# Ledger of designs, part 1: designed miniproteins, single chains

Every score and structure here is a prediction.

Each design is a single chain, and the fold is of that chain. pLDDT is the mean over its residues in the fold that is shown.

## One batch from the design tools (miniprotein)

Design m1
Fold by ESMFold2-Fast:
Structure m1 (fold): chain A 96 residues (1-96)
Amino acid sequence: SLDKVYIPVTEEDLPVVKEAIEALKAGDEERLRELMRTYFGLSDEEVEKVLATKDVEELKEMIKNNPNFKAQVFYTLKRAILEGKEIEIKVEEVPE
């Protein structure tokens, strides 16, 4: 893929976002369920829906319609993997 997706994360969130990317690449559904529920704040219904989703347009609508920023980050990671894009993490400083 020639395109990159840039994901802004805090230094605190960096380890969990890296783990989510590796779990998505590996297809580790058990680890993805744990991370989605415990870190990204998805409900059980949202977890099963996002795992089943293979449609980029459906993921775009899920991002648009979910007010949970962490869930939007996860959907964006999954979208990037489905599109075959490289994910580049940009570490941002926490504002004072």
Scores: mean pLDDT 80

Design m2
Fold by ESMFold2-Fast:
Structure m2 (fold): chain A 60 residues (1-60)
Amino acid sequence: GEQQDEQARQQLEQRRQQLDNTTYTQQQIDQLLKNADSGVAPKDPTDALKAVILRDKKLK
């Protein structure tokens, strides 16, 4: 329900902060979220991050 929808959004924000504190920059996370919202990137932010990492690893 609506309660779960709010919780999902809060989890996304928390993940954003965690990633920024670990290795990823705020800009990187923001871009991934924007792409996911537009439908360009995977729907799940976690999946989007993995895709970016895998792509970068493949090129490297």
Scores: mean pLDDT 58

Design m3
Fold by ESMFold2-Fast:
Structure m3 (fold): chain A 79 residues (1-79)
Amino acid sequence: MPLSEEEREAKLKELEEQLKELEKYAKETKSLTEKQLELVRKHVKLLEEAIRTGDFSKYLEEHRKLIEEGNEEQERALA
């Protein structure tokens, strides 16, 4: 379904707010490493770009790479 311009702007704003809340939570609880938080930021930026451009092919490719990096970092965080 095509998103309206207003819906697209609302989704981008929502993602920015969610990332800000996650950064605050991670800082307060120290539950995420700096690297884990960096990977979340990269994921959010890729999703924002996909929403803005409508090109989800690049998003899917890069998302796979971020999942792999996240798994490696999670293993380090648990060690």
Scores: mean pLDDT 70

Design m4
Fold by ESMFold2-Fast:
Structure m4 (fold): chain A 69 residues (1-69)
Amino acid sequence: MLPSLSFLESLEKLVREGTDEGRALALIGTAVMKLAGDVESAQRIGDAIAAGNYEEAIKILEETKKKVE
């Protein structure tokens, strides 16, 4: 099942906070997304965060939100 909008909004907020703790929690959130079956979006978001490309991570989160009802 795709993650809820609230979950994706929480991940986006953690990325936007700009703290190391927020980004670490966002990475944990992407691991939860993988376990829930959204492996492709979770991998892309995780890779962007790991690369320090937070704008790309936010873009992917916004794209993923468009797929969720």
Scores: mean pLDDT 75

Design m5
Fold by ESMFold2-Fast:
Structure m5 (fold): chain A 90 residues (1-90)
Amino acid sequence: MEELEKRGKELLINYLKYRLATTKDPRERLLLQLQLLVLKGEISPEEAREIYENLDPEKVAEVEAKAAEIIAETELNPELVQELLEQLRS
């Protein structure tokens, strides 16, 4: 179970990293960064929602900095991203 949870988190982190590399929309980028921070346990889901709704510049800048640190730490796995995209194809 713990191994499956680890795999799931790694897959989601890789997907979020891929989306952040390809997305130019500032609001979508913020949502992806918030999702990454929640997944890593850096912020609560409630705090993420508040930041997304209120768009506090100070909190947004902190989120961007923390997300960049996580992204730099996490290796992008193109195979995992491709597998996810294939499963999302309708």
Scores: mean pLDDT 73

Design m6
Fold by ESMFold2-Fast:
Structure m6 (fold): chain A 90 residues (1-90)
Amino acid sequence: MSLKEMAEQAKEALRGLTPEEARLVLEDVRWLKKNFPPKDPEIQKLLDELIAFLEEVARNPGPPATPEQRAAARDLYAKLLLYYRIESLI
């Protein structure tokens, strides 16, 4: 299944996070990139785009999402990290 599709869905969901939540997600993504760097340049580019997007959300958040929407965003984020980790190991 395409990591790119998962990343695009995650961006839409993550737009509704609070600045504090966006910073925590950003820290997790940066930690993952540092410790499990992707071997595929396309996956590296997707990760860099996600980092840039999260930095933007942390600085200029959109309107606050509902608790249910933020929970869905966290679920998509967790799935994205799992797919990324699998791809970085193989």
Scores: mean pLDDT 70

Design m7
Fold by ESMFold2-Fast:
Order: sequence, then structure tokens, then C-alpha cells
Structure m7 (fold): chain A 94 residues (1-94)
Amino acid sequence: MVETVEVRDQREAVEALKEAAARFVTKGEHVEIRDTGSGARLQVRLTRLSETKVKADLYVIRPGERPQLLATAVAELVGDKVEVEAEFHPVKLP
């Protein structure tokens, strides 16, 4: 089942992306992120790098434009703990 996390700005979007990566690496759960501020379409793209490591990319989808990368999060399962790193890209929510 897909859970939707609502975000108001790009900082909340990155925190939601970190959660999405962590949930996918630990439980295989898919998380969708929705911007409630502008209603911009966001897309989470999950890439499994290994059995214990997942990359989550958050894209902004704008009409007439190519998808723009807003943030990337990498989650790694180390034993029974999850380590998550995230970075912003110079793309802003509308």
C-alpha cells in the first residue's frame, strides 16, 4: 500500500524523502510525497543500490518542462539501524 506524506515546503519535502528511503529499505513500503502549498506534482523515484542500500530521488513535475531533481536521499541498513543522508539540489518548489 502507498502512504502519502503531505509537505508544505522543500525542507519538509526532504524530511519526507528521508522517511520514504528508510521505509523502503527496511519494509519495502512505497511512500508518495504531495506538496500541499502549491499543489505541484512531486515524484519519488526509488533505486535499490544493494540489499541494504536505497536511493530516493524527489522530482518536481511541471507542465512543459523536464522533471527537475529537487532532493536525493540515501538510506543504508547497518545491522539493525538505518542511516539516512539527504541533499538539496538548486531546484525550488513553486
Scores: mean pLDDT 77

Design m8
Fold by ESMFold2-Fast:
Structure m8 (fold): chain A 90 residues (1-90)
Amino acid sequence: SEKEKEKEEKLKLMEEISKQLLEAFKKVLEKLKEDKEALEKFYELASKYWEKILEQMEKVKENSEDKESMEIFIEMQKEIKKLLEEVKKE
């Protein structure tokens, strides 16, 4: 149906946005690697911000008919956090 196609297009758009945000974030991390103190401060602030955002996204997901789109966005945020943790291990 057209509604199913519309949902699929939205999911693809969310995936594309997530990929672009992830790539942009990788570039930010590469610059932050030049300053370990800035990277540490950024990680601390970003982690606290993400905890709050993830909590809110979980609440939105529970009350949303579009749980798949929310899940894609939540997973992207988790991937960004993992990238920060990997950079910190260097």
Scores: mean pLDDT 73

Design m9
Fold by ESMFold2-Fast:
Structure m9 (fold): chain A 60 residues (1-60)
Amino acid sequence: SADAVEAQIKTLQNSIADLQTQYNELLQRGDFLSAKVISIAISSTEMVIERLEKKLEQLK
């Protein structure tokens, strides 16, 4: 259902906010390798959100 897809998008957006916080903490500690891994996770999550938004448009 559209409501379920919207709820999933919101959950993933909250996950990105948490990942951005982790990314900043890793940069402050000089852990650039772990920061790079988190940046990839953010990008992957953003791609999933984009696909879900397109799916939501098709359900309307």
Scores: mean pLDDT 87

Design m10
Fold by ESMFold2-Fast:
Structure m10 (fold): chain A 90 residues (1-90)
Amino acid sequence: MLVEELEKKLSEAAKKGILKDGDYVFVIDEKNDTVLLFSISRGKAHFVAALSKEEAERLKKGLIAAGARVYEITAEDVLNGNFSKIKELS
């Protein structure tokens, strides 16, 4: 399923040091007009929530204000391993 494949690919990015424990990744699913939130802990990605665009924007601001490291990437780029397209928002 999409979430499982995204967790796998994001976990591979964490193993390569691209993502670190404590990071949050907002994955934009343009096809379904949703945003999928993942947290990185113990070198693995964990699915947190499926969000509307409005919920995602509010949560991004809250996490950045709290000093968290926040990233954004499309689902297509994650599935293709194109982590060079990842954007740091913090």
Scores: mean pLDDT 87

Design m11
Fold by ESMFold2-Fast:
Structure m11 (fold): chain A 84 residues (1-84)
Amino acid sequence: MEALLEEMRARSAEIDARYADDPLRRGAAKSAMALMLKAGLEEEKIKEVLGEVTELILKAANTPNEEEAKKLLEEALELVEKAK
């Protein structure tokens, strides 16, 4: 748990730079990073899929439909698992 939070914090500056103009995408990207770190992805794989996972989380956060949000989050988790 603590190691995951420290890695998330270390990557936060990179996420802030990448999504500087979009605070909603920044939040989604930080959530995506937490999921990828929890799954044990290597840095190169994280860089490869961060954008796609971020977009899925952002779409889930912006939908008023609970079922659609769950499907989008399941897609994000599947994408992270495939990237391992």
Scores: mean pLDDT 74

Design m12
Fold by ESMFold2-Fast:
Structure m12 (fold): chain A 90 residues (1-90)
Amino acid sequence: SPLIKEIEKIYNEALKAIDAAKTVEEAKKIAEKAVEEIEKLIREKRPELEEAIDTLRKLVLEALEKAKTKEQVKDILRLFTEEVIELLER
């Protein structure tokens, strides 16, 4: 799916940026931006999923707020991306 490939591209670019980030706070901002870009893409291409993606975004932002390490930030972003892809395939 072209949409899944676009999401994977956003995710992989965010992972590289998180690994390069000097602080956990920078990593969180990178992850938040990736979540925002993925949400925007889903709202444009799959508007019927808007409510599901909004719910998932709120949960992810709460989890990112509580993250204390770059590894936790990457795990949260991975779980978000996996859930988004699952929504697109089901």
Scores: mean pLDDT 89

Design m13
Fold by ESMFold2-Fast:
Structure m13 (fold): chain A 92 residues (1-92)
Amino acid sequence: MAEELAKEGERLAEEAIEKVREAGRAAAEGRLEEAIRHLEEAERLAKEAVELLEKAGDEEGKKKAYERVVEAAREEAARHPEAFEAAAELYE
């Protein structure tokens, strides 16, 4: 059970990072509303990932998942500040 929860949490964290990258691509194309929707999806996935890792008792996995999502969001915010100002605060 715990191992399965940890694996699912890691998978959702990877999906959250992918959604952050998709938001960056949408912002680069001027599709600001799509970028915001991708960021909202990424936030939801990241919260679910952290909750699953917490239930699994994987404190290191939880910390790493959080840090990786925050880092991805900060990287995209640096490239597209107008689209990602709110996201940078959310993932702080």
Scores: mean pLDDT 77

Design m14
Fold by ESMFold2-Fast:
Order: C-alpha cells, then sequence, then structure tokens
Structure m14 (fold): chain A 62 residues (1-62)
C-alpha cells in the first residue's frame, strides 16, 4: 500500500493521467464482477489522490 503510493508520487502528472486513463478504459471495456469493479475503482481513486496531491504542490510553488 505505502510502496504503491510512493511509486505513484514518483510519477509525473502526465504519467499519472495516462495511467488513470488506461485503467479507466480497461474497466469500461471489461465485464467485471461488482467486487472486481470496486477493486479497480479503488486503484483509480488512489492514482487520482496522488495526481491531486502533485497538482496542489505545484500550484503552491507557482
Amino acid sequence: MKEEEERLLGMTIEELQEEIKKKAKEMVNSKLTPKQLAQKIGEILRMIGALFTKMLEERKRA
């Protein structure tokens, strides 16, 4: 969990956006069970959290 968050925070904003887009596209194109869908949504939400954190930090510097 922490290791994955550190990995996501190590990515650029553009890389995070692309990863989120890819995960969302895979989710939409797959017939997932409710449990699998919830898990994928959780992964995407973690990536969005990391992206939002990076954007806020850059905004503070600008």
Scores: mean pLDDT 74

Design m15
Fold by ESMFold2-Fast:
Structure m15 (fold): chain A 118 residues (1-118)
Amino acid sequence: MPEPGEGDEEGAKQAALSAQGAGNSALLAAERGESGEEGRKAAEKAQEYGRKAEEAAEKGDGKKAGEYAAKAAEYANEAAKAANKGGKKGARPGAAAGVSGSGAGAGSLIAKRQGERA
């Protein structure tokens, strides 16, 4: 069952296919869960690395294919978790995240004060 002599390139391609599946699932989760920009970016990264994994596998570079597949899976997990939180929280708490951009401007003075406090 190890099939090492018949699975080197196919093993890499299977990792790439798994990465693409994870990326696609992450995109669907982001669309359904309203995960916001972070979740959507993670989903897009997951799909992008999934495709890179497939390209590396096609070139016969199983090591790079595995590395890209691992990154795709990591981003897919982040996107899925963000989507689950976003879907359950709804859109109301998202307003606080939007206001953080304005609050950051006011907080610049606080950052300087903390630097001077040492």
Scores: mean pLDDT 59

Design m16
Fold by ESMFold2-Fast:
Structure m16 (fold): chain A 74 residues (1-74)
Amino acid sequence: MLLGRFVGSPVENAQEAGRVVREAGEKRATVEVYSLDGELIGRLVGRDATQAGAGAAALGGRAGGEVEVRVYSL
């Protein structure tokens, strides 16, 4: 299930990914990072909210500028 979708800097995306995982009460989540043109940059599975946030930041840091992040429950 989609927990959240947001656009921002790597730091902002990390905070939002962690927040939506915590608010949903999920222990594990899939994080997907897309360019603003809709191209998949990368995908990670986080074992908790902190890892989901860290994954979003790491993948987003590979892109120039802002990226879109989508967070899904497992």
Scores: mean pLDDT 77

Design m17
Fold by ESMFold2-Fast:
Structure m17 (fold): chain A 72 residues (1-72)
Amino acid sequence: SEIKEIKEKANREIIEAHSQAGLDTMLSSSTALSGPREEAAALSSKHAEEQQKKADEKAKKIEEEAKEKIEK
């Protein structure tokens, strides 16, 4: 059905956004490690939180657009 196609497209876009955030987090964490392990972990956590927040915001927008198409 058309509704199923809209949902599948939105789900794929959300997965791609989270995958990109994961790659960005991995790349960022590899450059932060010149101090004690606890300090390095704190920096990596901050980078992961920022990337996850960006992905969540993009995913929310994609979800809202899909819902509008289904409801309207």
Scores: mean pLDDT 68

Design m18
Fold by ESMFold2-Fast:
Structure m18 (fold): chain A 89 residues (1-89)
Amino acid sequence: GKKLAVNKEKVLAAKSLEEALRIALSVKSRAYRDILLDVALKKFKVPREDADKIAMTYLLHDADYRGDKNITREDVIQTVINQAKKLGF
């Protein structure tokens, strides 16, 4: 879709993994977030083991966000970015 293509271009134009993750995970469509997260991790050549840890962090916290109205989208995004930073990205 048009929104997926536009956000994919933004992720590919990002200058850091943090910027790419913020763009990818800010998209309202869950299916598009899943695709854009993979694009971000591949663009910055994140090794599979570390990519799996970052993706798992997103999946767990996105589920919590949907179940708890006190958790914001920014909280989920920041948690995923913090995990990437702990892994040296």
Scores: mean pLDDT 82

Design m19
Fold by ESMFold2-Fast:
Structure m19 (fold): chain A 71 residues (1-71)
Amino acid sequence: MDAETEARGERALEHVRTVNAIADAVEAGRYAEAKELARTRLGLSEADAEEAATADVNGIGDLLQRELNRR
């Protein structure tokens, strides 16, 4: 395996960790943190980050999965 294959694996794991962190923050009521993570880690617009932060745990999971599949 080369550095490119390893980097792809690291990015995939980092993305999963980011999605889980956003969902955990929303579930804990830390909406400002969830919005910031969505904006800074996933590169979402302010409107998309706000929507992600205000969704319930099931809704945010679906929204983030849709964003992952689009990119």
Scores: mean pLDDT 67

Design m20
Fold by ESMFold2-Fast:
Structure m20 (fold): chain A 74 residues (1-74)
Amino acid sequence: SKVDIFFARHRAALEDFAFASLGNRGKAQDLVQCLFVKLNASEDLVDLLAKPMPEKTGELLEKILKECIEEVRA
C-alpha cells in the first residue's frame, strides 16, 4: 500500500523525530509502529493521498498522532 511504502521510506526519520520528542528510543519506535498500524487502518488517508486534500490529511494525521502519544504515555 502507499502507507507501507511511506513508512518503509520514512521510518528512520520518524523514529528520530519521535526520539527527539520522547527522549527514549524504545518509546519512539513504539510510537512510529503505532502510527504505522493506525495509518494502515485509515482507508481515508490512502484515498486522500490519491486525491490531495492537504487540510483533511493534516487533521487525520494529528488525530492519529494524538492517539499514539496517549498510548505510549499509558
Scores: mean pLDDT 65

Design m21
Fold by ESMFold2-Fast:
Structure m21 (fold): chain A 64 residues (1-64)
Amino acid sequence: ERARAEELSRRMREAVRLLAEQQPGHLDDIRDGVLQQVEKITEEGTEEQGEKVREAGLEEIERL
């Protein structure tokens, strides 16, 4: 379970970085995509997994 949350978080960070490189300045679109993916992960998995992925995605956006 922890390993799954870490893997999903890693993939989320990679996706945020790739989207930022492809579409610089579209931070709102990237943020919306992150939140939608987090909702899907939470519904299909656990709330803990969704929370970890949300933290990872939003933290990566803040670093941009």
Scores: mean pLDDT 79

Design m22
Fold by ESMFold2-Fast:
Structure m22 (fold): chain A 102 residues (1-102)
Amino acid sequence: SEEELKEKLKELAKELLELARELLRRARTREELLRAIALILQAIGIIIEIELGGDLVRIARRLVELARAALELARRLGDPELEARAEELLRRAEELLEEVEA
């Protein structure tokens, strides 16, 4: 159960990292580039925290925050596919947070 939750959190973090990289490629302004870079660094930091055996509730909360920030950037960029992907990843992050808090 806890081991399965860690793997799910890690998989979600990796998918958010991939989304952040796509957001960086689509960024047009300095603000958008910096936001995308911040998302990449946050995703890497979360992956490291999982590997170091960090607190699962904290990790899940960080993934929700990361997914929300990614969704805001996707909406700003006006890419419907990236927005839909970010919404899916946010739902998964919120579901995992509920699982780890139970």
Scores: mean pLDDT 90

Design m23
Fold by ESMFold2-Fast:
Structure m23 (fold): chain A 84 residues (1-84)
Amino acid sequence: VKTYEKIAEIAESPDPFERDVAAALAEIQHAIDKVSNSPAAEAMSYALEKFADLPDAERVRIYAEVARKILEEGKSFEEVKKDL
């Protein structure tokens, strides 16, 4: 959950590089926000906890994949967990 707040803070940074990174992450945040308010919230929480120690780029990629599987393909938590 702190990741979403960090993205917003980076978006307000005066550093153009940080703003570019925040813009890219914000695209994923929209999908994740939809998942957090859906029956798929548990799958998202699982991914956030399981991959917390990975580099930020890898974590974001996994979050996007989880959100896409659930929102676009209608996967259940059990099915998404198998794909992780």
Scores: mean pLDDT 65

Design m24
Fold by ESMFold2-Fast:
Structure m24 (fold): chain A 69 residues (1-69)
Amino acid sequence: MAESIKWLAEIVKRVAEREGNKEAVEFAQKAIEYADTDPEKALQYLMKAVNLLSDEAREEVAREANRRF
């Protein structure tokens, strides 16, 4: 659902900001923007953002997602 994509993209954006990965932040922001209008494009941007993160940052995303769950 669009809300789930937005929620996860917000976590990815926060982690990317902590890492200082500006490109990942930009893709995560695009995922948030497209989530309601084009969920497929939002997922593509979300995957691009995740792929730009370090292994450590991806683990942080998983921890933040589990914290809210």
Scores: mean pLDDT 79

Design m25
Fold by ESMFold2-Fast:
Structure m25 (fold): chain A 84 residues (1-84)
Amino acid sequence: REEELELFRKALEGDAEALREYVRRSLERAEKEVEENKESLSEEELEEYRIAKELLEERLDSIESIEDLRALYEEAAARIEAAR
């Protein structure tokens, strides 16, 4: 919790390495939450998660700013819509 908040604050200050570490930790946490709640998540929600995860993992090393991360979330949303 506090470590993630500190990484996020550094990312907001322009620390690209802290931003990538924050994203990496967020993906690990999301994966655990999905695994724990797999039975209660819809197939649509699982597919949306997979699309977002694959995109973020693919582009992780290219994330230099919060703006890059926001653009990736917008791209993930577009890919999810296209997959429907």
Scores: mean pLDDT 77

Design m26
Fold by ESMFold2-Fast:
Structure m26 (fold): chain A 75 residues (1-75)
Amino acid sequence: PRPLSPLEQEVLLRAVKEAKDEITKAMENGDAVRALEILGEALRKLAEQSTDPEVQEAAKRLIDRVEEAARRYRA
């Protein structure tokens, strides 16, 4: 699989920063699926708040990856 682009990495880090406490709590509870759901919501909010089409497209690609990862985990 192709590695994340620099823009995708930056958008991902921004989303993780915004949802850091919620993601940390989910991970401490051993709930990787919940952590991915929280990250997906943070990415959606970032896309909605951005006026930059490149950021919106990067966020959408990351959301697709997060949703696919969550689907592969057994909830």
Scores: mean pLDDT 81

Design m27
Fold by ESMFold2-Fast:
Structure m27 (fold): chain A 85 residues (1-85)
Amino acid sequence: SLTDRTLQELVDLLREAIEAIRAGDLDAFRQALVRASDLLNWSGDIPLDVRGKLQRLLTRAIQAFVNGDFDGAISYLEEAIKVAE
């Protein structure tokens, strides 16, 4: 379905963001999160409750990253993947 495709694309972007943190590629991390946030904001096919949970987890991941807590950022992104799966 369209929802399944959108959620799979989101999961792929979140995995890309985790890999970027692990590789120390901060620009790749930022690009992956921008694309993930855009996908969440523009897709009308994600249920509102799921979208809200994903938006909160992405915000927490960004805050952890900005504070230098890369393990925390990865943890929030892994939680977001579980919500989207």
Scores: mean pLDDT 86

Design m28
Fold by ESMFold2-Fast:
Order: C-alpha cells, then structure tokens, then sequence
Structure m28 (fold): chain A 68 residues (1-68)
C-alpha cells in the first residue's frame, strides 16, 4: 500500500475539511479521525469523498484488500 508523508496527510485533512464544509457537515469528524482516514485512503480523494458523503465512521473500512 502507498505510504503517505505527514505533509500529504495534512493536505488531505485540509481538503477533507473543505469538502465537509461544502456538504454542511463541519465538525462531523475530529482531526485525529480525519488523519486516520487520510492514511487509510493512501491519498485516494475519490474514495475519501465517497466515504465522507456516506458518513463512514471506521477508517479501517478504507483499507484495500486485493482479491486474489
């Protein structure tokens, strides 16, 4: 799985906050949860947008498990 730098995680957290503000859902997730989602997504903003719109609470649900 791709590993994100701390700078990439912070960039995704900022993007997610902006996305949530656009949806009118500011404060739905705390900063630690947003960082966990950023790391679990491996930088996939489409996956993050879908998860946030669906109000996914467990960031481990974003961890990719490839089918054999």
Amino acid sequence: APVLSEAEVEELVAWMREFLAELGREGLYDEAQLRAFARASAGDRDLLGKALAAEVRDPSALVYRPEP
Scores: mean pLDDT 72

Design m29
Fold by ESMFold2-Fast:
Structure m29 (fold): chain A 59 residues (1-59)
Amino acid sequence: MDQQMLDIIKQLGKDDPKTREQISQLAAQQFAQQTVASREESEALGLQMTQQINQALKQ
């Protein structure tokens, strides 16, 4: 996932944990959908990216 995507999520999720989580999941799903052709791989990648985004947002 691009650094720009993480920056956008941080900006929109400032002081709003619920919004941060929702945006994080949505962005991860959209990125996965664009990156892989397989549905199964898209879902797996989406979960992995969501975890990476959440870790980055916490630090």
Scores: mean pLDDT 68

Design m30
Fold by ESMFold2-Fast:
Structure m30 (fold): chain A 96 residues (1-96)
Amino acid sequence: AEKAREGAREAREGARKAEETGDAEGAAKGAEKGAKGASAGAKDGDAEGAEEAAREAQEAAEAAERADPGGKDAIEAGINAGLALISAGVARIAAR
């Protein structure tokens, strides 16, 4: 679904900015949008879109952790990456 792809794109941009500028907050926001994209993909029955959004949310969370190790943004990004993975798992089970 389009929302899953949008979430994946925004998570990827957040990760890139954190890598280039150390913007942990941007990466955390990216991970949140990735989680929302994964949830939307799950609701739409788009398992591949949900999985892509979850993967990009994880990369954003890793970028946030590298930019601000153990900081608030890194912790919030990690939580959102976990939620995105749960959404992707639900989408895959529903697709079976």
Scores: mean pLDDT 84

Design m31
Fold by ESMFold2-Fast:
Structure m31 (fold): chain A 120 residues (1-120)
Amino acid sequence: SEEKERADKLAEEGIALLQSGENVDEGIRKVKEAAEIYEKMGELQKAADLYETAGNILYQQKRYDEAAEFYEKAADLYEKMGILGNAASFYLGSAWAYAQAGDTRKAAESFEKALELINK
């Protein structure tokens, strides 16, 4: 569909911008827009994969707050899909990234979400 083609282009451009490091804020914007289109289309796995990929790039660039936000979005999507093990893993990733950023409150909140999922 036209919406899918637009989302695919935004995702590709967004990831390229994040990898180059030249226009990171624009890269974040394009990734978020692409993921929102995937979500609207019911392509939850594609949205989650995109947030994971972008989050990993941001983490490697030490942009821990933004990486944590993207990991949390991936976790929320896995939870919506009922893939609770993946959701818990990404909430833990978000907690660790927030801890690296010094945001102990958000780190604790993400860690608590992970514990709720793994305790069943």
Scores: mean pLDDT 91

Design m32
Fold by ESMFold2-Fast:
Structure m32 (fold): chain A 82 residues (1-82)
Amino acid sequence: MSKEELDKEILEAMGLIARAVLNIAVERVKNDPEKREELIKELEEQIKRLKEKMKTADPITQENYQILIDAYQEAIKKLKEL
């Protein structure tokens, strides 16, 4: 296995774990409008913080932050569509 193949496999696994955790959070708040709004705000703040950290991060860390940003954006879309 090349280093590039291993790094890609790790990044994909991290994305799957993040999405799984976020899907559980979405399910827990889907019937509570106030908790949905709170979760949306928390995820938007996390995205803002990750984007700021990305500006000074190394390329591998930037890819990790982008995976988390994508997962959070997907969760926000799901919450807003409820």
Scores: mean pLDDT 80

Design m33
Fold by ESMFold2-Fast:
Structure m33 (fold): chain A 72 residues (1-72)
Amino acid sequence: LSPLEKAHLLAKYTVEISGVYLDYKTGKISKEEAIKKLDEIVKEAEKQLKDDPDSVNKIKERAEEVKKEIEE
């Protein structure tokens, strides 16, 4: 992946994670649905960014932060 493609994918998955959090906070989805969607986003990011472990780790960290806020 080019640096631009990596940046676009990182932004895409970060936005998707934020979207899941907003859907949970606004009552559109349940806690269980939110956690499942976050796990799915992380798995997809691992597939698409397998040559960029730093970006994958950033996505995983963001998803785990959101999971902790949802579980609290």
Scores: mean pLDDT 85

Design m34
Fold by ESMFold2-Fast:
Structure m34 (fold): chain A 64 residues (1-64)
Amino acid sequence: MKIEVDPEELDPLNLPESVDVTIDGKKVKGYVRELTDKEAVLEATDPVTGEVYYISVPLKNGVL
């Protein structure tokens, strides 16, 4: 299964309520559950299986 998130959408100074996450080609909403100075942890639910995924995403390319 392929999970894709654009880390450039996660600005710690202007954090959105939700970001778009692609799970196996399907677009779903990911919600920020934890934020550090290095990464954000997103919660996303697979619309087909109902499985909940927690995804660690670096906030900016080259920061991690």
Scores: mean pLDDT 67

Design m35
Fold by ESMFold2-Fast:
Structure m35 (fold): chain A 81 residues (1-81)
Amino acid sequence: SALERAIGLIIRAIGLVFEALHLAEKSGSERARELAERAMELVREATRALRQGDVDRATRLAEEATRLGEEGVRIAREALA
């Protein structure tokens, strides 16, 4: 369902935020940290939208959070190489 997809994306985004923040700290990558912080803000907004029953908004915000989280992980990993 659309609701299950939104929840799954939020959970994935949360995991990516934690990974990106951890790797940003290890690498010293300010860009990765900024991306992780923005993704965390979007996760908060997606969770709020979900609590309000706005599944479409929650999905869009969670998709964006996932993208930023993945980019943060990528940049931090490249900085460690």
Scores: mean pLDDT 90

